# Ledger of designs, part 41: designed miniproteins, single chains, continued (2)

Each design is a single chain, and the fold is of that chain. pLDDT is the mean over its residues in the fold that is shown.

## One batch from the design tools (miniprotein)

Design m5404
Fold by ESMFold2-Fast:
Structure m5404 (fold): chain A 87 residues (1-87)
Amino acid sequence: SEEALEEELLREAEAVARATGGDEEALLELLRRRRAELRAAGTARELALGLEAALAAVEARKTSDSDEEARAKLKELHAKLKAEAAA
């Protein structure tokens, strides 16, 4: 389902950000590779939502030095993007 694909993408984004210390370039490169894989399985809307949420996670890491704060911002932005896409 779309929800399952988004959840998987967010978990991967969080894991990569933690492993790279929030390196934006490394996270974006890995997300571009993952997006290519998901494009075969998911819809364009699902891929766009997942990418926007992942980009929001990168931005949260720039403005927050803690993983907890970054995750909280990611979840908030992800929920907002899903609501906007549904509207």
Scores: mean pLDDT 60

Design m5405
Fold by ESMFold2-Fast:
Structure m5405 (fold): chain A 78 residues (1-78)
Amino acid sequence: DKAKEKMRELLEKAIEKAKELGLSEETVKLIKESLENPGAPGNETKVELSEKDKKAIEEAVKEMLPEAEKAYEELEKE
């Protein structure tokens, strides 16, 4: 339960960071819908990421790496 919430918060922060780095609103919506309905067929089969969106996601992941490590450490200890 807490682990799921912590991971969700981390993902939401990563999405916000990617948005700051130029992630499109449409891709943001798709990712948020995926978080609300994991495994929804439409999200898995109908995601076309632009080169700009891919770059924004990659940069956001790199910047979020330290927070991801801390989140995993926190979950491991709990």
Scores: mean pLDDT 66

Design m5406
Fold by ESMFold2-Fast:
Structure m5406 (fold): chain A 74 residues (1-74)
Amino acid sequence: MLEEMEKKLEEQGEELLEELRKKGASEETLEKAREGVRLYKEAVRAKLAGDTAKAEELYAKAQELLAEAWREVE
C-alpha cells in the first residue's frame, strides 16, 4: 500500500511540475512545488504510520507551498 501510494504521488508530482513548466514557471517556483510534493509524501507516510497530527501538519504545509507555486504562474 505505502509503495503504491508513493508511486502515485510521484506520478502526480511529475505531472504538476510539467504543468507548471508549461505555464513558464521559474526555477524558484518549481523548487517550491517540489518541496510541496515532498511534504505531501511525508504526510502520507505519517498518516499510514498512525501519526495523524503530524500528517495534518505536513498536509497543511504542502498545500500552502503548492498553492503559492500555482499563484506565482497565474
Scores: mean pLDDT 78

Design m5407
Fold by ESMFold2-Fast:
Structure m5407 (fold): chain A 81 residues (1-81)
Amino acid sequence: ELEKKKNEAEEKLKQVRDETYQRAQDIIDETVRRMREDPEKAAEYRAEGAKRLQDVFDEGRKKSQEINRELEKAEKEYAEK
């Protein structure tokens, strides 16, 4: 049923979002801690953290796009019934 697929997609999107934000927060916390421990290397740690954040958000975006494509496919299938 379409409603079931929609609810499943929404749940998966929430899980991807929550996982992405948790991973991002961990990276931010580590980066901030390292910057405080060695202020002379703050720019280096910020750059490393930014790259790790980009990778995490890119992964989350890719997963979200896949979930949305699966939902679109399901909607087309149900329109055919």
Scores: mean pLDDT 82

Design m5408
Fold by ESMFold2-Fast:
Structure m5408 (fold): chain A 74 residues (1-74)
Amino acid sequence: MKKLSLEEKLAGVDALFQSALDAIRADPSRRDQELTFFRRMVEHEIRTDESLSEEEKKEIREHVERLLAEARAA
């Protein structure tokens, strides 16, 4: 599949996550709100993209959880 690979979709998730981290740097009191918003935005994209298989949805969700765990460890 070429129009938008799973890896390209994951790169989009990484860009959204970086945006959330930039917002947290500007206002650390918003950390939990920004991380929750990031998770909800990705979940919304998954739910509105009818082209995604269950396996692709799982990979995207697992990637989100890895990013959130990394942010919590920092």
Scores: mean pLDDT 78

Design m5409
Fold by ESMFold2-Fast:
Structure m5409 (fold): chain A 67 residues (1-67)
Amino acid sequence: MKGTVVLDGDEKAGEAAVEAARKAGAEAKYEVSGNTVTLTIEAKDREQLQKAAIAAGKALQDTKDAQ
């Protein structure tokens, strides 16, 4: 399954989100446009996709809090 998440962030936030999604067992890519990160997550099923999306969102939030 494939899902897209759009969040506020920079290139570092995108990298952290991709790493978190991969650790959750999904494939992920990111694209940055201005201050917006578009994360594309591909997983084998809906549960994996949801888990990866949650992990990626948390990583993006943690990156903002570290600034």
Scores: mean pLDDT 77

Design m5410
Fold by ESMFold2-Fast:
Structure m5410 (fold): chain A 78 residues (1-78)
Amino acid sequence: DISQISQQLRDDYQANPDVVTRDRIILAAQRWVAYRDAVDLPQSVIDQIDQLQDAIANGAPIQDLVDIYNNIRAQLSS
């Protein structure tokens, strides 16, 4: 259920409002990949998850990872 993911993301953000680090983004990406395999997500979210994984694998700057992460989070939180 996508609403359950949205609640988990809000709880994670509320617990650590200013801590968006590479490690947390990597962990979030792994969780989203596992969830994608279990349920139907909008194609736009799947595409953003794939983009995030590619950016992580290529050692992209933290700002690029934060931007992709925030886009995914916004789509899952709406």
Scores: mean pLDDT 70

Design m5411
Fold by ESMFold2-Fast:
Structure m5411 (fold): chain A 102 residues (1-102)
Amino acid sequence: SEIEKALEILGKVEEKLKKGEVLSDKEIEEAAKAALLVVLSQPAEDQEAVKKKLAEIKKNKEALKEKNLASMEKLGASEKQKQSWEQVMKFYEKLYELLEKQ
């Protein structure tokens, strides 16, 4: 039941991103909390893999931001697509913060 509600929240967020809608800070926080519940329901090995990947994303955030936004510009990405990338990165950062506070 709790996991089903978490997956519903994540599904709604994914639908909004696919439509090019910008997420509010509150929606990103709610999505990160939902993702935390899903991650914590996984086997320990999968939880560690997620933590490792999020730590890698955090460590490379500044370098990835400049490089990926420049690449998206060259590929003709819309302003909405660039905003969606920023929203996804903010979601990963919030999820990592919540996992570290465990």
Scores: mean pLDDT 78

Design m5412
Fold by ESMFold2-Fast:
Formats: C-alpha cells, structure tokens, sequence
Structure m5412 (fold): chain A 80 residues (1-80)
C-alpha cells in the first residue's frame, strides 16, 4: 500500500539523515554510517518481501517500521 511504502521511505530517509550527520560530527564513523545505510536498504527490501508473502501482516510490520523510525529520529535529535 501507499502508506506502507511511505513508512519504509520515512525510515530510509531518517537513517540517511542520521548517517550523514554522524559523519559530519565524527568522520571516524564513516564505516558505521555506511553499515547503517546498507542495513536500512536490506530492511526495506525485507519489509516489502514479508508483506508480499503475507499481506495480513501489514499492520504488524508497519508498527515495527514506525518504532524503528522513531528510534532513529530520537538518535538524530540527540546528535544535533
């Protein structure tokens, strides 16, 4: 659904912003930032795959994605 894709994109964008700021504040974290970006791409693809396999789990997966996004956004605010 559009709502599901929007939630995945929000998680991806929040993680991307966090990774960028992390490198700007501490260049030694470049490898960690790259791992975070690779991880979120894999997680987004896995979320899509899980929904395709069982559409009845959309709400459950959506809740997990939203909680992950909130955690990333909280870390981003702490880093600012």
Amino acid sequence: SAEFEEALERLRKATEEYAKLLIEKDPSKKELAQQLLEGVEQLVERGRQLLAEDPSKEDTILEVVKKMTEEVEEKLEELK
Scores: mean pLDDT 85

Design m5413
Fold by ESMFold2-Fast:
Structure m5413 (fold): chain A 74 residues (1-74)
Amino acid sequence: SRAALEFWRAYQTLSPEQQARFNERVAAAAKAFYEKYGPVDFTSLSPEEREKLLEEAARVALAILEEIRAEAAA
């Protein structure tokens, strides 16, 4: 997927400190998603539904990554 490829390219440019901040924000985003939408049974998903969730996760992760890079540039 385009979003996943863009994510992995950008992630590889992060410093160890930026990777730690990224991991913290991804964990916070996952917690917020769980609190808003409740538990989701990921094991019941079709391969196509899992692919859509992976694309969504990649887009969210890429957005967080770009925020961290923008903060470093400011």
Scores: mean pLDDT 73

Design m5414
Fold by ESMFold2-Fast:
Structure m5414 (fold): chain A 83 residues (1-83)
Amino acid sequence: AIEKVKELVEKLKEALLAGDLDGARYYAIELGRVAYKEAGEEGVKLVQKYAAELFKAAKAGDDEAVKEKAEELEKELIELIKS
């Protein structure tokens, strides 16, 4: 579970930094599915909130914000799954 979260957040971050919006959308959906399975509705809401911020930062060309928000998403989602 935790390893899959790390993998999907990294792939989402890489896709957004590369301007691969189709790949980013796919990884965000898969991450939401994993979040629901492991943490229920709270996990989905967390992924949706951070995905919105990540896509906004990517659209603005703010690579630093994309990296920061991806790190925050990974950390908060893992903490939620462990609780």
Scores: mean pLDDT 86

Design m5415
Fold by ESMFold2-Fast:
Structure m5415 (fold): chain A 62 residues (1-62)
Amino acid sequence: TEAEERIKKALEEVEKNKKTKLSPELQEIKVEDTPEKTFLASAEFLSKKMGIEQSRPLDPRG
């Protein structure tokens, strides 16, 4: 149980670090001071990307 907790914590840290190192393009999704902020930052980044992608030509008829 203690070992499982340590492994889980270590894996989470490794995942965070790998995210920024694996792809330079993902550098914009940098790890913040806290994992909570990192999640928020990545969510914002993805939201913006999806918003841009979903940009459809507006029907001028309203």
Scores: mean pLDDT 58

Design m5416
Fold by ESMFold2-Fast:
Structure m5416 (fold): chain A 68 residues (1-68)
Amino acid sequence: KDKEFLELLAVSLKRAKELGASLERVKEGIREALKEVDLSEEIKEKLLKILDEAKSLEDILEEVEKLV
């Protein structure tokens, strides 16, 4: 459940990076998705912290891959 979401998120982040997506738009999209997905509170808190601290799509991807 959590692992499946994180793996899908990592794939989506790799695609977003390849397409030159905006960091802020990607962060907003992930925050919106987190409101709708049934994830553990611990994983939600970790992801929100990653989004707040990340300065690039690569930073988000690296931190998400550590959670898988």
Scores: mean pLDDT 81

Design m5417
Fold by ESMFold2-Fast:
Structure m5417 (fold): chain A 99 residues (1-99)
Amino acid sequence: PELPDEFLQMGHQLISSSLGLGDPREGLTRRLVTSAAHHIALGDLDSAREFLRMAVRIGGPETTLRQAREVADRLRSIGLDEQAETLLRLTEEVVREAE
């Protein structure tokens, strides 16, 4: 089963909304987490993991987990609960690997 088009649209909107943030490192980390969420929506979990590993490298594990929880909360608010759970699980996995 393919994901609905609105999942792809949500991913694009989350990336766009991350532009113009005041902290370049925090902003880039948020963009990478948002890109991971977009790739989860596409069914591309390998690319999602790669974006999350880059987020941990740039922002650190604490910032990456916080940004992933913020993105997951937004996904849940629009009914994307399974995508939110997948994002959080993958983020926790890559944080554990990066220690």
Scores: mean pLDDT 77

Design m5418
Fold by ESMFold2-Fast:
Structure m5418 (fold): chain A 72 residues (1-72)
Amino acid sequence: SRLDELLASLEQAHAMLRELLRRGEISLEEAVARFTAVADGVLATAEAELSPEDVARLRAHAEGLLAELRAE
């Protein structure tokens, strides 16, 4: 589904940024900024294509991933 594709995009971005952060290739500030930019793009797409309920699920998921990234 489109929801699953957008969720996968958030998880892929999180995984890539977490790996770059662990390797010391980017700062935490850069990782947060890059993830926020990806999440904003995903949520803008979701608001155009999906139900408000599915947008809320994506927003909650993105917030959870961002919190995990900040805890590194």
Scores: mean pLDDT 88

Design m5419
Fold by ESMFold2-Fast:
Structure m5419 (fold): chain A 79 residues (1-79)
Amino acid sequence: MSLEELREAIAHLRRTAPLLLAKVSTLPADQQRAIAAKTAALIAETKAYVEEQLPGTPETRELIALLDELEAGLAAIAA
């Protein structure tokens, strides 16, 4: 992974995360829970990958913070 790819990922996540949260909030509770669980697993894998590729960069910390916010938002909707 390049730093440029990481910056593009951050920009894309900032744009798409609110749309995903809005969409998931309209779904039945069973689907909300399934999406939250699958997304949490994918987020954990993504965090590990980015930390291995570009450890300690401000961009890596920013992506991890955004992923944590997305996970928390999905968990709150699924509760």
Scores: mean pLDDT 86

Design m5420
Fold by ESMFold2-Fast:
Structure m5420 (fold): chain A 76 residues (1-76)
Amino acid sequence: MEAERQAEEQKKLLQQRIDSAKAATRLSLELSKVDKEAAQRKLQDLLNSATEEQQKAMLEELEELKKKEKEKEEKE
């Protein structure tokens, strides 16, 4: 049925968008080392234009990256 085929295509598109959003989030974090304000603005724009599922994936990626940075700071 058409619905099953569309569901598979939608899953692929959603995964590609999630992967792209995660990559953009990582780049924004790298930018924050040079310019925190520009990084915050770009991240906010990405979140505002993202779907709910993309927003969740981006927030999870941010939390993971923040935890890793905190671990690096903990190690002198």
Scores: mean pLDDT 72

Design m5421
Fold by ESMFold2-Fast:
Structure m5421 (fold): chain A 91 residues (1-91)
Amino acid sequence: GSPKGKKASELGSKASELGEKAAKLKDKELARKAAELGQEALKAGKEAVKDPSTSATSGAAGGISGIGGAVEGALAAKKAGDEEAAELGLK
């Protein structure tokens, strides 16, 4: 696979794992880290798909993994942020 596809896949997997932990534990720090890795995975996935040297199969797999991780990380971060905003709103 392409280096960009591999990076996207690795970052996506890490973002997904942290996103799941953040959602389960409602941990804002883990949610923030998951979102950061998710954004990195999305960027790497987008570059993997754009790279003309990337095979369709390798680029698609890396991009999908990266996007999936980004979504999970972003959702976990949003959930944690919404809960914090709700707590502040009660003040």
Scores: mean pLDDT 62

Design m5422
Fold by ESMFold2-Fast:
Structure m5422 (fold): chain A 71 residues (1-71)
Amino acid sequence: FAEKSLKEVEEIYEKVLELSTKEKPSREEIARNAARFEEAGDYLTALAVMKAALYEERSLDDEAIEELIKE
């Protein structure tokens, strides 16, 4: 996957989250959003969404994200 595309997705998703909610969603809600893409068979987008939603100048470790997705 392209780093440039991932960075754009992260930035856009983070802005959308801040616009939609005053507070960042819970980890469970973020995991559910990623799971929806995973169920659709789009693991790449699921990872990007999860990273973007949890990105706060320092998101979850990549290892932790892989653990959550776990296929």
Scores: mean pLDDT 53

Design m5423
Fold by ESMFold2-Fast:
Structure m5423 (fold): chain A 81 residues (1-81)
Amino acid sequence: GLAEARAALEEALATASGDLARAAELGIRGIDAVEAGDFEEARRLLLEAVLLGGAAEGASREEAERQAEKNFELARRAYEA
C-alpha cells in the first residue's frame, strides 16, 4: 500500500546519495501528494522521480515515463482502497 511504498523510499533515501537520493525524495513527495488527493502534483512528482532515477541507471525517457504512469496508477488505487 501507500505506507509500504513510502517506507521503502525512506529506507532507500537513508542509504542513497546524489541523484538517487533526490529521486527518492521526489517519490516520497509524490506519495504524500496522492494521500492529499492532489493527483496532478503526484503525477508530476512521480514522473520527475522516475526520470531522475532512471537516468542514473541508464533507462530511456520512454521507459521512465511508462514506469512513472504505472507507479502513479498503483498509488492512486492504493489511496482509493
Scores: mean pLDDT 78

Design m5424
Fold by ESMFold2-Fast:
Structure m5424 (fold): chain A 109 residues (1-109)
Amino acid sequence: LIEEAREALKNGDVERAIKLINEITKEGLELIRQGNLEKAKELALQLFDLGIEADKAGNGEVASAAVLGVVTILEALGVPRERALQIFTLFREGRYDEARALLEELLAE
């Protein structure tokens, strides 16, 4: 799904990219339900990196969908919503390295 979303982004298919990002988010939630936290955390990081790629390419809608998907996965992992949303705030400010570092910190908890 990540590679398909990346391909849709490269082709300028915003609608398909967002649909695939929503499916990736659902996959993350299913991994958490199954107790596969390692893969869920890996998927959250991959989804965040896809969000940076989309934002840098000028696709703000795809970028927002990806980062909100990460927030959703973090909440399912037990991260308080307020803390998870700090990632979105940093991302919105273009502070990608700080957002990524916070994501890694929250995933280590």
Scores: mean pLDDT 86

Design m5425
Fold by ESMFold2-Fast:
Parts: C-alpha cells; sequence; structure tokens
Structure m5425 (fold): chain A 96 residues (1-96)
C-alpha cells in the first residue's frame, strides 16, 4: 500500500543525496515519507508552486530539483506519479 511504501527506507542516488543535504537531510538513508517532506519544504521555500492554474502545478524549470527529476513541471495533485518518479532516483532498501 501507499502507507507501507512511504515508511520504506531508501538510499538516494548521489545527485539526489547532495540535494537532500542542502535541504537539511544529513543521513545516507531516509524514509520515502521524509524525502517527500523535504521536497515539499523545498517547493514552498523557493516559491515553485504555480498559483496561476489549479494551484497544484510545480514549476521546477531551472531548479536543481527539476534537473534531478528530469522535468520542468509536475503536478502535486497526482502524488502517485510523483512517487513513481522519485523511485527512479532512489534504491529501495530491504525490509528488516
Amino acid sequence: SREELLRRKVKPTEELKKFLQKVGIKSDTVTLEELLGALDRYIRDNGLLDKSGPGSTVNAKGTELGKILGVDKFDLSDPEALVERILKHVELLPEE
């Protein structure tokens, strides 16, 4: 389930790890929930949410986040698509 997935520990790729260190995550591993929380904080702190539309579109063009994810824009109203995109930039660690 989504709730179980959010509690999974992940190891970010080197580029995403460097980004997360800049936004206050200092550990080599994080839960997917903690990672998504850091992204939400970054989006809010940098004013990346496009308010001219439905209010859920993130404009990441020219940002480090957009470079890492390989996109100029994405939609927060589709959290499943965002999670799938993030999973391409992390290694899911075994459940202990």
Scores: mean pLDDT 77

Design m5426
Fold by ESMFold2-Fast:
Structure m5426 (fold): chain A 85 residues (1-85)
Amino acid sequence: MVTLTAVVRVPGADQKTTQEIGKELREAVLATPGVLSASSVSDGETVYIQAVTEDEEAARRAAEAVRETAKKLGAEVERLRIDTG
């Protein structure tokens, strides 16, 4: 199993907007084939996402889903990490 961790910043957003962006990012990741689970936590202007995937290819697709969704929503990807277990 492979873990994806993402940190996404939403400059100037209120808590509600950050939570809505976190929900969209989590849903995009969960819609990715080979993703087993995903969670998101919002704190201030920052969204933290963690996903567990079957393999590195699924983790890479989930990472692209995070980048594409963040770009569409005007959010910045601060960190994106793939860890092989």
Scores: mean pLDDT 85

Design m5427
Fold by ESMFold2-Fast:
Structure m5427 (fold): chain A 75 residues (1-75)
Amino acid sequence: MEPAEPAASFEAALAAIRAALARYSEETGLEIEVVDERRETREIGGEAVEFAVVTFRSSGENGAPLTAAQRVLAA
């Protein structure tokens, strides 16, 4: 059977990022939207290393109109 180690470590990293974002949202009261979750491979010292990359936005930081536009569409 193929080892699930790479998937397990990636999922652990992703879970840690999600937990950190959830805590940040809870502590700050900011609306945090995760827009993308991906795996990126980089070569370090001749070894391929996988990284979990999460892209998110906070509507509270810049007063972005995106949330207002979504509310108008939902209404």
Scores: mean pLDDT 59

Design m5428
Fold by ESMFold2-Fast:
Structure m5428 (fold): chain A 72 residues (1-72)
Amino acid sequence: VKKAAEEAVEAARRVAELLRELGPEAAEASPEAKEADKRALEALKEVKEKGSKEEFEKAYKEVAQVLLSARP
C-alpha cells in the first residue's frame, strides 16, 4: 500500500514535470503524460482498495497538490 501511494505521487510529479516543460496544451497530447496520468490513477485506486481511508486521503492530497503546483 505504501508503495502504491508513493507510485501515485511519483506519477503525478512526472505529469507536473511534463506540464512545466511542454506547457499544458502539449502535455495534454503527450503519450508519456497520458501514461503517467494512468499510472497515478491506477496507483490511487490500489491505495483506496487495499489501504486505509487515511492512507488514501493522504495520497490523494499529495497528488492533487503536485498537480495544482504545475498549473499556470
Scores: mean pLDDT 74

Design m5429
Fold by ESMFold2-Fast:
Structure m5429 (fold): chain A 100 residues (1-100)
Amino acid sequence: EKEKKELFEEMTKILLDGGVEEKLARLAAEKLLELQEKSGKKLEKEVLKAIAAILGMLLRMNPSLQTEEKVKELTEELFKEALEDPERVLKIGKAILSQL
């Protein structure tokens, strides 16, 4: 779907602008879309973008997390946190996005 492709590219761009390598940026964006499709509760697009921003910052601060396995683990963790408190994740993500 066009909307899904646009969201994928937007999340990938956020991760790339945050300094994440392209392969891991695309992997994280793809994982977020998979989690969204499988979730019984849907997150707003802005919250998904906020997760991408937070993930990008975490990966840049901690180079040891820049593996496919760790990127998937962190993406799942952040998605779970966003389901519990989407407003908090949105607030943090917007603060990070304002610095890109």
Scores: mean pLDDT 84

Design m5430
Fold by ESMFold2-Fast:
Structure m5430 (fold): chain A 57 residues (1-57)
Amino acid sequence: PEVEITVDAKGTVTEVAVLGEVPPEEAIRIAYEILEQLKAQGVPVDQQLYDTVKRLL
């Protein structure tokens, strides 16, 4: 599926949107995997976004 990532003026990831026809549980899993990859590469991720996605797994 196509994924859109929103980044603020400081380069922090604030949103991840999974596009296309996917079940909600699959969309959450994809979002979590992308956030983990970005964190592993040293990209800052908004803590509230990360905590929300992890809570919904």
Scores: mean pLDDT 80

Design m5431
Fold by ESMFold2-Fast:
Structure m5431 (fold): chain A 74 residues (1-74)
Amino acid sequence: AKERLEEELSKLDLRFKPSEEAIEEVARITEGNEEAIERTVKAVKASGNSFKSQEELDKFLIWAARESRKGLLN
């Protein structure tokens, strides 16, 4: 889960690299769910390189992961 998330994010050529803590939190939230990971990555990609700092990117990643996970709860 964590390795998969890091690989997908690296393909986006982001100006800032997410922190290890944010990657771990996103992995915890998504629990390896491929659809939740894909939705999270797509949300980051849609935002482009509009993030002003690693902290802003980290907060967005965690938010996107939580929203993606909520959509998968029946």
Scores: mean pLDDT 77

Design m5432
Fold by ESMFold2-Fast:
Structure m5432 (fold): chain A 58 residues (1-58)
Amino acid sequence: SMAKEGASNARLAAQSGNSLEAGNASQQAIDDGLKSGNEKDAGAAVRAGSGASMGGGG
């Protein structure tokens, strides 16, 4: 799903230290997850984005 792809992109951006890109990818994945009713994908995106905002860890 697009939400799963967004979550993966957010994790990769977080690992590279790109918080802005990680945040944008996470938000898109959350929106896609909510529209599809896929809470697991949305949750993964939230966790990935939170890691990026805290400096890629935690």
Scores: mean pLDDT 66

Design m5433
Fold by ESMFold2-Fast:
Structure m5433 (fold): chain A 88 residues (1-88)
Amino acid sequence: MMLDLAETREYLTKALAPYGITEEDAQAAVDALAKEGILEVERSVLDEAIEEAKKFIEELLKQGVSEEAAREAGVAVLVNTILRLVRE
């Protein structure tokens, strides 16, 4: 199932809200995807990228990294994981 960028933003916001990811962070992620020419994302790709971002955020928080820095790094991991999975 393919999600457009608006649906992707909503999905990311809901899935990562417990990890401190805001609607603005999700918007930044979809803007980065659009800049790379990605206008739709498969839900399975999003689910894999979300799990990788969650693990990364949890590891940073465990190491004493601030919630703000962990959030920003989590967004970067999310975008890079989606790009990698979409591009083979």
Scores: mean pLDDT 85

Design m5434
Fold by ESMFold2-Fast:
Structure m5434 (fold): chain A 65 residues (1-65)
Amino acid sequence: GPEEEFARELGEKYGLTHSQALSLLQAVKEKSLSDALLKGLLMREAGLTEEQAEELIEELREFAK
């Protein structure tokens, strides 16, 4: 479905596992995490730069609309 395809695209672009991408999308949809907390988690646990984390959050938010 659309979420599975989006998760695959995020994995290819940001080096995330499929499971990580789906979990992040779910967190954004549930509004369970602030952008600041998401950015911190992505930088610490996924090894993304600040710019990559901000870009990923924007893509997740746009898809979740």
Scores: mean pLDDT 81

Design m5435
Fold by ESMFold2-Fast:
Structure m5435 (fold): chain A 60 residues (1-60)
Amino acid sequence: SMQEEVDRDIARAKELYEKLKDSPNAERIKELYETAVKHRDDPGLVGGAAAEAERIAAEE
């Protein structure tokens, strides 16, 4: 279920980008979402990108 985990992480990063679109951190979250989408075959990188997006969102 690594693919299901990757899909959930990408969906979460997208959700955070959409919620924080007008935030000063929107561009960084967008980069993390785009990185996760580009590297969906790398679960570790996708998970790291999603975790970083969560950290940034939590600091708002």
Scores: mean pLDDT 84

Design m5436
Fold by ESMFold2-Fast:
Structure m5436 (fold): chain A 109 residues (1-109)
Amino acid sequence: SPEEEALRLLYEAERWFKKVLEEIKNETDPEKIKELAEQAVKRLDEMLKRIEELTDNPFILYQAYALVAYALSEILKILKDKNVEPSEELRKARADAFAKFIEYYLKYS
């Protein structure tokens, strides 16, 4: 079902994001850190858009927004810890994902 596909995408994203986070933490070149962060942002955006196409189920969308907000916040934290300036696009993506997460949390909690 579309809902099962959406949940599978969430499970896969949690798994690949952990690997990407480790790669960013272990990288010392600021330009490579930026590239890894931007690739992660793109992959999270593509996943989120696909989930939104598959389902209007608020519980699944809540989980998707929560995961993306969390993931982007973790990336921002690592960039700051490594003194790498995050892009405005990354900051905006995190703010937008967090706003959607809170919207769904307040409606469905």
Scores: mean pLDDT 87

Design m5437
Fold by ESMFold2-Fast:
Structure m5437 (fold): chain A 67 residues (1-67)
Amino acid sequence: MNKEKVEKIKKEIEEKAEKSLLTPQEYFDYVRKLVEETGLTIDEAMKIVSEAIYKGIKKRVEKNKKK
């Protein structure tokens, strides 16, 4: 359910992680947002947040390699 909401939040996390590191508080805020808005379990939400952060970091590393 709410697959579009999951993708939207995932994209927001990815874009933020691409620009800067998330604080632990921001990480847990996104986990809570996914649970409350999409009905995912805490474990599923944590996995999605972690994957989005990883993708954002990967994009930031790729950008830095260009210089």
Scores: mean pLDDT 78

Design m5438
Fold by ESMFold2-Fast:
Structure m5438 (fold): chain A 50 residues (1-50)
Amino acid sequence: SQEDLEFHKEYLKILDKQIDYLKSNGQYGGARLLEEIKKRLDEALQQELS
């Protein structure tokens, strides 16, 4: 539903903000790891919604 999509987007935005924060801090390894987690989470959510 549209509501579930909004919730999904909001959650991913929180992860994006955290990734940007880590990059700003020069923690590229941590940012990369979080990006991988985000990718897997998005794939799992897409599979559940599809």
Scores: mean pLDDT 78

Design m5439
Fold by ESMFold2-Fast:
Structure m5439 (fold): chain A 55 residues (1-55)
Amino acid sequence: MIKVTIDEKTGKVTLEGGEIEIHFEDGSVKKGSGKITFDRSKVESAYASEVPEFV
């Protein structure tokens, strides 16, 4: 299961847990396992092994 944390001041989202793949509006992709931080407003789609609904 993935832990989701939102920074209210910056709008950044931090995901902790399983394998995560994040696709940004400019076509760039960030992949990782463990902990990933990204700007919520710049995400086109995100994929996670357990929780696809968080984006």
Scores: mean pLDDT 65

